# Ledger of designs, part 108: designed miniproteins, single chains, continued (3)

Each design is a single chain, and the fold is of that chain. pLDDT is the mean over its residues in the fold that is shown.

## One batch from the design tools (miniprotein)

Design m11759
Fold by ESMFold2-Fast:
Structure m11759 (fold): chain A 87 residues (1-87)
Amino acid sequence: SKEDILEALERMAELAEEHGLEEVAELLRKTKEQVSKEEDIEKILKLLQQAYVQALDALAALRATDPEKAAELEARFIEILRELGRK
């Protein structure tokens, strides 16, 4: 549901913030706000796809400087998405 998507985005934002990725946290929270106001499924999917690509780029950059931190954050993001997909 939309509520589950919003919850997943917030959890991912909190994790990014905990790992010092403030720009990623801000991106995810902005995406959450945009998704919460959208009723067009196609637009929601495009917002999620764009946020996903930008988050992956940030994680790739982090991996170059702190591979352990990047791996930990990636694993936790995957867990959140896995839980979302189990519906």
Scores: mean pLDDT 80

Design m11760
Fold by ESMFold2-Fast:
Structure m11760 (fold): chain A 85 residues (1-85)
Amino acid sequence: VEKEIEEKREKFEKEYEEAKELLKKAGDEEALELLEKLKEFTEIVLEIQSKNPNISLSELSEEEKKILESYKPLSEELQAYAAKQ
């Protein structure tokens, strides 16, 4: 499980860098901002999972829950961006 989380992090970092380069070339500032928010959210999720590989959402600390909840508006921003496409 820990090795799987590390592999997911490495894969995400590679995909993130590739997407960032493509979006910079396209000049899509809105997509770049969304990509940065996705990176931050993904890093937080992976850190929580790496500390507690078997943790469920109900077992998260109040601070961890608040951090994850602060990223919920990102899903609306992603849907709005997709609708513009």
Scores: mean pLDDT 70

Design m11761
Fold by ESMFold2-Fast:
Structure m11761 (fold): chain A 96 residues (1-96)
Amino acid sequence: MKKEEEEKKYKEAVEITFEYLKTALKKRLPDIELTEEDLERIRKVAEKFAPILAELSDLVAQKGETLPEEVRIPLAEEIKKTIEELVEEMRKKAEE
């Protein structure tokens, strides 16, 4: 695949991951308004996970729609842990 196509796919994966994380945080912290700094922090987290999610999306498309538990479970736990860390960071900042 050409680098331009990979970069476009990466950017799309970042935006999808960013919106997912933002929505998850708003559900956990409905009374906290996300600042521009908070949104930048969430975007950096999305950039960390986007390459993995883009690669897994390709594997799902090629291998028949389901991820093996050996891949799915560790990824789900890492995402869950990251959301909990972001929730704690945002909550602590709001208390200060």
Scores: mean pLDDT 71

Design m11762
Fold by ESMFold2-Fast:
Structure m11762 (fold): chain A 95 residues (1-95)
Amino acid sequence: SPIEELKELVEQAKAGLDVVVANETDPARREQLILDIVKGLIDEILSIPIETEEERNAAIKLLKEFVDYALSKVTDPEVKAEIEKLYNEAIEKIK
């Protein structure tokens, strides 16, 4: 199921982000790794063949929940702006 695949991808991305937050001691590198995780998740979500409105709504909801979580872990305003830009671009592609 595309919805089950979306949930698994988001769960894996969140687990990876939690590992980075726990183990990366350099703040700049930590936030760059978080940004890379956000980029990777967006690319993976956009690679899933989403055909139904239910699947689109699930992708939008799950991506928003993950992006809000990622933004809670970053402090650099430039990194926050890049994440928000990537999120907005991804949502327009999913819609």
Scores: mean pLDDT 90

Design m11763
Fold by ESMFold2-Fast:
Structure m11763 (fold): chain A 82 residues (1-82)
Amino acid sequence: AKENVEKARKALEEGKVDEAIEYMRKSLAEDPLNGEAYVMLVEALRKQGKEEEAEKLRKDFADYLKKIYGPDHPLVKKVEEA
């Protein structure tokens, strides 16, 4: 939800990266198509050096977008190229 994204942003501003990750995961659980929460979560994982987890999340999100929009949708191609 939007509330969880706002809480995540505030946690990042306070340097509470782990709390921000939890809020972003909650946001994606409520709205799996929340691109803002997805981007923030990938960036937070990379900042923690969790590159493998970040890449897995990116692939999982791309696969989910393919299921919803189809493989030729611009959002799918953008996520696969990122």
Scores: mean pLDDT 75

Design m11764
Fold by ESMFold2-Fast:
Structure m11764 (fold): chain A 109 residues (1-109)
Amino acid sequence: DIYKEIVDLAEEIARLTDNPILELIVAMARVTGDYETAAEIIYKLLKPMIELAKEYHEASDPEVREAIREKIRAKIRELNPFATRELSDEEIDRVIELLLKMEELYKKK
């Protein structure tokens, strides 16, 4: 089930980014079994970050990649201004990987 795989990716992103909105949507999907609706909401919510992840994947210049990481950090802070920790570069790279996997799964529906 592609929708369930999208929700599983979103759960990992929510844990890494401490995103309470994503955590809530994932919890609702698991309680209701409505993975399709949850996946659609998740994809729409994360679309700006998915576009940045795609730009990162296409970038070969380390300075451009660092600028994109900072834009992703800014989007994470925008989604949870109460987050007390900043993600490492390795954690941002993991978020990028998960966002790109989500894009691929969403295209297959």
Scores: mean pLDDT 85

Design m11765
Fold by ESMFold2-Fast:
Structure m11765 (fold): chain A 55 residues (1-55)
Amino acid sequence: MQKLADQTVQLSQQYVDLQKNSSTDALKKQADALAQESKKLSDEVKKLSDEKLNA
């Protein structure tokens, strides 16, 4: 049950962050940051895959 409570808190934080970024400028900044993080994670996964295949 505690794990579920922690997950609920995290989900609530995400909603709060979205509410805070409802303004155009803040929303654009957060969207750009999320896009950059998503791209970095995708690139990292590709690198790990390439390293395993090339080893």
Scores: mean pLDDT 68

Design m11766
Fold by ESMFold2-Fast:
Structure m11766 (fold): chain A 63 residues (1-63)
Amino acid sequence: MEVRIEEVDGAYVATATVGDVEAVLSGPTREQAEALAPEAEALARQLYETAQQILEWAAKNPP
């Protein structure tokens, strides 16, 4: 997992990456973006795990 804090057009962005999944959260200050980094990481992880579960479920339960 990778988390990055960047300034974009006067806002601060926290980006978290898990596999091919990326979650991005923004805040008006660097401190707020840093506080959002764990949330972005948790969101990216949850999305990745949910995608894997859906693919496994679909393989067993075709439409």
Scores: mean pLDDT 76

Design m11767
Fold by ESMFold2-Fast:
Structure m11767 (fold): chain A 65 residues (1-65)
Amino acid sequence: MVEELTEAILAGDRERAIALLRELGVTEESARRIVDELLENGDEETIRAVARVVERAAAEPRTFA
């Protein structure tokens, strides 16, 4: 997932990047915000770091209550 998300953002494929984040359980609103921020201001290292954080969060049980 990290490689696929990084590749999509570096290619400027906004729709694919949003779809990949949604597969990880990110809401459409949050996915759009993340992708737009990375497309405007993200270098490759930042994009990879964010992708790893999202993938790890999706893989680990989290409680927000």
Scores: mean pLDDT 75

Design m11768
Fold by ESMFold2-Fast:
Structure m11768 (fold): chain A 94 residues (1-94)
Amino acid sequence: PPSISVRAIASRDGIYRQRAEVISGEGIVEIELYRNGQLSSRLIVESGEIGVILTEAQQGDELEMRAILISGEAIIRIELRDESGELLGEGILE
């Protein structure tokens, strides 16, 4: 199945926000969050939904968000932001 990942290093201690959205088409997406190489959370997102995972991280932690299109045909946007709302990384799966 099609997949994409976004990686970033936590610049400070705080809450980091991973967001995934089906921006066009219809499909089912699995979102996985990894912290320092360990799976922290999983979420299923469908068309018309926005998936959000909040992760507490320490400065220097490696964060990775993966999106996997399980079924259907859709364009998915994924974003990783810090506690201030600054964009650290984004990806589009099409």
Scores: mean pLDDT 83

Design m11769
Fold by ESMFold2-Fast:
Structure m11769 (fold): chain A 111 residues (1-111)
Amino acid sequence: SYRDEILEGAEIVIRGLREKNEEKVLEGARKIGEAVEEAVAAGKEAEARLGLEIAEGLFLLSAAVAKIAGDEELAEAYRAIADGIRAGLASGRPLEATLAGAKRAMEILKG
């Protein structure tokens, strides 16, 4: 399902940020954005929106866990991708916004 593809993309981003692997982070972000665009094209906007809202929640939860573990940079990176998802939901440009959030998250981790 489109929701499962969006969530798989989110899991790839979460792992990629933890590993500081830019290729993996961008792969996951593209998977989220492309799955949303495909869902919208298929008339599944509600499913796409739900998937993005769950993905935002997963990134914010990951940020909270990273902060508790003392990894403030990783927490900030997870919040940056969550902000990208939120911007995509508000603007109707999920692929562009998710990729921008992912790139910002990687900038934070590069120091």
Scores: mean pLDDT 88

Design m11770
Fold by ESMFold2-Fast:
Structure m11770 (fold): chain A 107 residues (1-107)
Amino acid sequence: EEELKEAVKEHERAADEAWRAGNYPQAADHYRKAGDLYEKLGDYGNAAVFYANAVRSLAEHRGDRETAERARQLGIEAINAVKNGDKETAKKIYEEAKRLYDELRAA
């Protein structure tokens, strides 16, 4: 559990650094890895936030403004679900963001 938490922090930092540098594919990979680790911890709220950021990163790389805006909205909804302790809504947003991420990877 502690090892997973440290791995999450490393991927969060790497993703934010890659995003600021405009390296969106690298940011997407690190955000997705952070999301997968949060899911393993049972934290669907933070998993949703990071999967939404991964989707946004891929959409930015592709110039897909519509998908980037959708991902941004999912991220805001996920943050609100975390703040409100709404675990059911958080899991739903996680499942939607993960599906959208998988669709972008298959394209």
Scores: mean pLDDT 85

Design m11771
Fold by ESMFold2-Fast:
Structure m11771 (fold): chain A 87 residues (1-87)
Amino acid sequence: SPEIEEKVAVAERVVRDGEEALKLLKESGKLSEEEIKELEEKLEEVRKALEALKAAGDDVEKAEEAFQKFVEAANELQELIKKLLGL
């Protein structure tokens, strides 16, 4: 399904952007080792949600549910980043 393929493509871009952001934050030296570990754990939750979205296959209803869970996990990661950076 083109709609499901587009959701997967968007989610994969979000994961790549999150991985790059985490790499830059690690290199910045602004965060403690404990804070970096918390971000790594949240990014892993986002990756697991992407795996679930991909596992939905051609089932539009399952893909919509999985995509909503992905968005929730991605938002939690973004809120953690904002909190740790004092934003």
Scores: mean pLDDT 85

Design m11772
Fold by ESMFold2-Fast:
Parts: C-alpha cells; sequence; structure tokens
Structure m11772 (fold): chain A 77 residues (1-77)
C-alpha cells in the first residue's frame, strides 16, 4: 500500500543518513520536514517542535514524532 511504501522509504532515508554520520538532530529534522511536505504531519506541529530552543530536547521531540508517525503509517497499511 501507499502507507507501507511511504513508511519503508522514510525509514530507509533515516537509516542511510545515520549510517553516513549525519547527526540525529539533522536526520530527524529532515525526516519530519519531508513528512510535513507529504502531509503526514501538520506544518504547525513541525514548526512547534522546531521552536524548541534546547538542541537535545528538540532532537528527542523530533525523533519521537518521526517514530510515532512511522508507526501510524504501518498501522494504517
Amino acid sequence: SFYSSAADNLQQMIDDMLAAGVSELNVYEAALGDMAAMGLVSVSRFNELMSIEDDKERTKALKEEVENTLEGLRKAA
């Protein structure tokens, strides 16, 4: 299904970026940005998480939102 393929493609992108040594902050920012562009996450939610000033807290929040979105896509498939 579309949702299965979207989840697999997004996960592969995340795995490839992490394997290439890209920081978790940059990886999860890019992943959530792509999810927002695809309509899988609201732009307002993406902007809310990006407004977190502490890099560690922002990274954790972005990662949790990405992982929750991927789980939701797999369940919808």
Scores: mean pLDDT 85

Design m11773
Fold by ESMFold2-Fast:
Structure m11773 (fold): chain A 109 residues (1-109)
Amino acid sequence: SAMLRQVRQAGDELVQAARQGDVDRAQQAAREIVELARRSRDEEVILEGAESLMRAAMAALRTGDLRSAQIAVRGLEELVEIAREYGMSVVLELEINLGMARIILGVLR
């Protein structure tokens, strides 16, 4: 779908920004992922967004970038809330991803 393509593109931009330490670009890409998730109400779009946020958290771990890790955690928190609001089955998978991203953030502190 068009939204699935858009979330993958935003995800690639997020991961690239996190690898480069470009906090403003990472924040903007994460916001776009969350907006696409809200507009689509599609579990596949939400899961693709979550995978990209996790990839960004892993990039932040490699670069020692606390700010990119915080952006990834916040994005995942927003995806969990969206999934809960819409009664989606993927809530538990998103909470597991959020837990892992929080561990990464804790290691960087």
Scores: mean pLDDT 89

Design m11774
Fold by ESMFold2-Fast:
Structure m11774 (fold): chain A 78 residues (1-78)
Amino acid sequence: KEAAAERAVRALERAAEAVRRLAERGLLSEEEAEAGVAHLRALAEWIRANVDGMSEAELEELARIAEREARELEALAE
């Protein structure tokens, strides 16, 4: 259960880093990137705070979604 939450949080952190890289490359405005990074960080913090209230299946689904989104953003930032 904790492992799935950690995967989700790490994927959101990777997504936030990719968003920053997109802004540095001029593919996003700085305002859009700052809003996106803030949202992803808030979501990661919410997951950490609410792990015990979520099922393992819910955390695994969040991890899959977050990992997919991180991969897509990383591909755009390349």
Scores: mean pLDDT 83

Design m11775
Fold by ESMFold2-Fast:
Structure m11775 (fold): chain A 83 residues (1-83)
Amino acid sequence: MKLVKEGLEEAGRVSRYATELLNDPSATMDQVKKAEEEAKRVLELARKVAKEHDDVRSSSVLMSALSVLTEVELAKRKVEENK
């Protein structure tokens, strides 16, 4: 249960950061790379939760991690187009 909450909180934190990058016209590729690295760490945490819990709770964290990776990819494309 604690790992599920931690995974969801970390996914939310990285999601907020990716959203800020999408809305910031001065956002840099270095900030995007940092967000991508953090999103990958959240995915690793989700996989660890899946090993501990073989149920809907682990699936929830994994889906949140994948959603965050998609948000970071969108931010990356927007920042690349602005360079």
Scores: mean pLDDT 78

Design m11776
Fold by ESMFold2-Fast:
Structure m11776 (fold): chain A 92 residues (1-92)
Amino acid sequence: KMEEVVKRALEAKKNNDIDGVVEAIGEAIQLLPEEKKEEAIEEWDKMVLAALDLDKEKAYEYAKKLAEIIGDERILEAILYLVDKLIEEAKK
């Protein structure tokens, strides 16, 4: 299941489908054991808040931690894409 979710996140990124990327990352988090799920949600929340504050450096740090918790390096590209899109939206 995790392999399929990571592939969907990467495909959504290729298609510039922001909603698809969010859905796939959310699904990846839900597939984690409860202890890791809580940690992943915490890093997700910190990442989103940093991106909305236009703190790209902090948002990228939390994105990397989230990818590490998920345990698949490939998902980092999709998470970083989402961070960049959140920052673009926050600048408007």
Scores: mean pLDDT 85

Design m11777
Fold by ESMFold2-Fast:
Structure m11777 (fold): chain A 76 residues (1-76)
Amino acid sequence: MEIELSPELLENLKKFKEEGKTAEISKQLQKVYDILARNATDEEMLKVSQEILKALEESKSAEEFLKKIEEIKEKL
């Protein structure tokens, strides 16, 4: 099962950020991370998954989590 960080995923995260749907973002990222970790994609994809995981642990507020997603998106 190949998982690629499609632009649609990034668009969804961006939209959730704008609307403040942090709960949905967290749930979606957890699913994406789990799939990525299980499938072990390219090095860059794995690195992104780690960044998301770190954001989950460090993120104590919705806004902080959203900022992390934005940074990840720009790197992609």
Scores: mean pLDDT 61

Design m11778
Fold by ESMFold2-Fast:
Structure m11778 (fold): chain A 95 residues (1-95)
Amino acid sequence: MDEKIKEIEERLKEVTEKAKTLSSDEALSLTSQTLFDLDMEIVRNNFSLEDTIKVYEFLIEMLEELVKLYPDNKDLQETLELQKEQLENLKKKLK
């Protein structure tokens, strides 16, 4: 799983770099596709709770950078807040 986590980290960094060259709406579309693909990968590979938390932390970092690039995009802001809430819920399950 650690190797898959590193691949996801690298992929999310590439998504962030690609988003810098896109419009706000295109960046949102790329983000939505990335979230869908990531959710499918977590399910298919039966990620542990700890590995899922690591993936969400990388996802939050990507979304924070995208919100900085497109501060007027309400959908990106809402997506960031929803993913932050999901991360906090996952962390509570570890306690």
Scores: mean pLDDT 82

Design m11779
Fold by ESMFold2-Fast:
Structure m11779 (fold): chain A 66 residues (1-66)
Amino acid sequence: MVRTEKVDVDDPDVIAQSLTTTERPETDPDAQPKRIEVESGGELSIVETRQLSPTTVAVTLTKRKL
């Protein structure tokens, strides 16, 4: 079972943050904690994922104009 909940964010630069909980540990290597920065058209998009527990992953999206 997979359950995703939206959470309130305290940082005004954070557009969205969500917590995803599964009944089993994530087996995809891409689910490991990582940070991806993409610069396109004068905008910087930052996606950060962090595993809080074997069954819970936090995803934070931040977008800035350069």
Scores: mean pLDDT 58

Design m11780
Fold by ESMFold2-Fast:
Structure m11780 (fold): chain A 100 residues (1-100)
Amino acid sequence: SIEELEKELEELKEKVGEIVEEAYRILTDSSLSPAEKIAKLEELRKELEEIKKRVEELYRQAVESGDEKLIKKAKQLLESVENAIKFIDEQIAKLKAKLA
């Protein structure tokens, strides 16, 4: 249903926010080495890739439904996931540069 689709998009949006907050906690944790930070961030990146696949599927369902509000919400969430992946990739690259 449209209601179930909207609910899942909202739940995934919350999960993306939690993953981004966890990434900031990892980055600011002075007890973690750069190598440990990279490993933890790579785990979060894998979680975001799985969320991205699910959001892409929900976007297809939203388009098929013809509900313009759901299409917009799914597209905005997909962009948010892609931005979160990019952020983590940039942080991993910076940490790897410190290890070189």
Scores: mean pLDDT 91

Design m11781
Fold by ESMFold2-Fast:
Structure m11781 (fold): chain A 88 residues (1-88)
Amino acid sequence: DAALKAAIETAKATVPGEVKKVKAGEITISEAGLNVGLKAAQTYVEKKTGKKLSPEDALKWLKENDPEALEKITKTIQEEFQKALEKL
């Protein structure tokens, strides 16, 4: 699925910047995870439907229309945060 691959790529690209904010004390790990999830959901919906939704609307769409893809994205985000926090 090209949309899922694009969303996973967006998540992996976003995690390093969010981890730096967590390390700087600017945001919590939970806030960082949400920020990554919102961007990944937006990428997924844009690739799947051609529509550019707000991050919040994209996350809602993904929860309602493809919860399995959301679970895979969430798992990838958790794994990338674990890797980044171990290294940094």
Scores: mean pLDDT 83

Design m11782
Fold by ESMFold2-Fast:
Structure m11782 (fold): chain A 85 residues (1-85)
Amino acid sequence: KIPEVVAEASATVDVTSSTVTVTLTLSKEGKGTLVVNAHFTPSDPSVEPEDITLEVETDSKTVTVTLTLSGGSGTLEVSATLLKE
């Protein structure tokens, strides 16, 4: 079966350390698996961008995710989709 998308969230965060905490607010309340996709763009253009994907079970409109990055400072773009099935 195709998973049903029940909610979405996105955030852009300035990263100043190797550990970053992102708070995601979903477009509506729902229970399911939150698929989080993060794209890290380092401040140093000689360093390669990093892609991170993780899954979190949630029943809350607000989800906090902690990410560990290898690139130091930069910009983290996070998108998340809540799947019901």
Scores: mean pLDDT 78

Design m11783
Fold by ESMFold2-Fast:
Structure m11783 (fold): chain A 119 residues (1-119)
Amino acid sequence: LLLPRRGLAVPEVEDLSDEKPSEAEREAVLAAFPPELAELLRKAADGDEEAEEKLVRLIDEHGEEHPQLVAALYAAADVLGLKKLKFHASTFLGVEELRVVVLGTEEDRARFADVLAGR
């Protein structure tokens, strides 16, 4: 896809590819998150089941207060092939939100960092 390498937000899309992501798409997805979340997503994408479980726990702890974080994690899980995280995120998202997925904006990235800091 045409995601910029600088990690800017992507426009809303309803059609997600089942194809393995390119390195540029993977980097762009990871750049949409604060470094702590990007590290967990990278480890989970590399087969670290504990990292994926930590991401699932973040949705359990913060997803109700921060639905944009859930939507962003769903989009990242779909791109990165994280089946457990994607399924769990889908239980927090309505059918309408599942049709339109958005990666985090610059503002959402700052908000996600605040969530991780317990704010």
Scores: mean pLDDT 68

Design m11784
Fold by ESMFold2-Fast:
Structure m11784 (fold): chain A 56 residues (1-56)
Amino acid sequence: MRLEALQILNDLSPAAASAFARKIVSGELPVEEIPQEALKAGLLTRSQAAELEARL
């Protein structure tokens, strides 16, 4: 689950995956919140965030 989310994130934005990898793997960042946090950080576009949310 978390590793799958990280892989999808890396496919969309390697920069976002690198920035959030530790928090995702540790569970500090819930999988369902990844799209919004990455969008807020400017590391995903709205379309990429929507795609990530749909694939989770």
Scores: mean pLDDT 80

Design m11785
Fold by ESMFold2-Fast:
Structure m11785 (fold): chain A 71 residues (1-71)
Amino acid sequence: SLTEAFARMAQAVRDGAPPEVLKEALRDALEAIKKEGGPVHTYRVLLDAARRFGFDEIAEEAQKLIEEKEK
């Protein structure tokens, strides 16, 4: 679920997980957003996390979803 994907992402950040694990958690959160939708602030949390860790592809996808939702 969206809630579970974001909880896993938050846990990976708290645990200082390696970049590969962080990227997978962020990708899972992005896919959960695409499937379930949600409020725009959830998309911004993902975008901020992706930018913070330098996952440019995930950040670009999150930004596109925000732009589509703000139409």
Scores: mean pLDDT 81

Design m11786
Fold by ESMFold2-Fast:
Structure m11786 (fold): chain A 94 residues (1-94)
Amino acid sequence: MLSPEENLRAVEAFVERVLEHHRSKLTPEQYEELKRLVRRLFELARRAIEQGKEEVYRAILEGLGLAVELLGQGRFDEAIELLRETVERAEELL
């Protein structure tokens, strides 16, 4: 079984590849916003691991997974909105 830290590194690499794959379909503003939100969520996920807040860590990973699904469907604004909401909830709990 991967440690939470090892799993998080694998998820980060995967999400970064997904963003790059969709880059040509995104506006520059959407791409920069997605990059900023994803970066913030990985910072919050590391903080959740450090604080032993497994439920917050799990919620962040679930939000990232749903956003990846929305990006695959071309639902870019919905993916951005979901990630913003995920950041706000995680910041309240950390």
Scores: mean pLDDT 86

Design m11787
Fold by ESMFold2-Fast:
Structure m11787 (fold): chain A 55 residues (1-55)
Amino acid sequence: MTTLSFVDENTWELKSTEYTKVTSKTSKKEGKGTLYLDKSENGAKIESEGPITVE
C-alpha cells in the first residue's frame, strides 16, 4: 500500500509497503519534473521542481 502526504508544493512524503516507482511530469514537460525516489523501501521524501503527478 502506498500513500503520498502533501508537505510542500514541491515536497511530498511517501509511505509505502511496496511500490515500483513514482514519476512526475510538470507542465513544462521536457527538462524538469523528474521525481526521484529511493526504491529501497517505504518512508521516502520526494522533491520536485514542479507539480507532482503519480503514475
Scores: mean pLDDT 45

Design m11788
Fold by ESMFold2-Fast:
Structure m11788 (fold): chain A 68 residues (1-68)
Amino acid sequence: MLSREEKMVQALLELARQLAAQGLSPAQVLHLISSLLDSFISLAKTEEEKELVEKVRERVMKELEAFA
């Protein structure tokens, strides 16, 4: 079964695909997803939450760069 981290990564990649389908450029999609993740990191109150969001960010950004 998929972990919480994996499910979050897939949900964000699906959001990125939806934004691209609406006509956003790869740079716009990357900027919006990056900004959303930066906001979540800034709002994280525990080290566990911060680590989870940072791992999700790293994986999502690498995936988006690989498809650009």
Scores: mean pLDDT 78

Design m11789
Fold by ESMFold2-Fast:
Structure m11789 (fold): chain A 98 residues (1-98)
Amino acid sequence: MVAKATVRLILRSPSQAERDAFLEELRRAMAETGQVIRVSGVGDSPTLVIEGHSREAAILGVLLAVALARRSGGKVTVEVDDSNPREVHEALERAKAA
């Protein structure tokens, strides 16, 4: 039994189709890690919720989202909600700098 961790991201995309394609690719990438990581959208909101079986798993989900957004050439952008823990912001900043 591991305490689950939840992280909120803001996803911006030019269309619903590109948002859906991004979410599908993100779910595939997360599944390939062997970690229990889930991603869900919140209705018509740009908000994504990433849940990990641990804090480290949730952070890995965030890093995968950032990497996929970067591969889009700026078509899809991911922002971290300011309410997330400090380690999530630090991980995102390192990913953007690398």
Scores: mean pLDDT 71

Design m11790
Fold by ESMFold2-Fast:
Structure m11790 (fold): chain A 117 residues (1-117)
Amino acid sequence: AESAADLVRAEGAVAVEAWRHGTHAVAIVRYDPSRRTVVEARLGGGAVRVEVTPESVTVTVLGGRATVIAGEAEVDLGAGETATVPAHPAGASVTLTDGEHVLHVLLLPAAVAEAAA
């Protein structure tokens, strides 16, 4: 098993939890929706940079391919591509793959985590 730091780095995040099993990994990034958060995630040949602001989620694929879901928005991106989608109160998800490895990045607003406790 690899550490959370090997899978995901997050600047401005409230909390980060990640785990890996073989070719599959999950990263949960809790963010303050009133602030900017930058997430860099990688697994195998897959690499992605996500910037979350109060207004938008911008995803740049650095390697492999990603599927971005935020509310009603769903975007597929290949290596070197960037997309910006509107910020959603429920957060966003990014599924990153190189064809062998799969990393699910879940972006959750901190207020939702507090309500669940």
Scores: mean pLDDT 82

Design m11791
Fold by ESMFold2-Fast:
Structure m11791 (fold): chain A 84 residues (1-84)
Amino acid sequence: MREVVERILARLVEAGVISEEEAREILREVEEGRVEGLLRLAEAVARLLLEQARENAPTEEELREAERKLAEEMERLRRLVEEL
């Protein structure tokens, strides 16, 4: 499960949404089973997806895709909670 969180955090750092230090803190909090880490991760992912949608002058289709990706990320977070 850690590999999934690490991949998500790496993408957030690459996109400039969070720093490498922030990514390490979030990973540590998630590994310790802290809800705060999961919420912080979810907020960062949501910001990334919305920024990408806005930058592309979103059509209804692109907005629907962004919403679908957000739902997928929330499902992954739910599974992480179940694994902890």
Scores: mean pLDDT 72

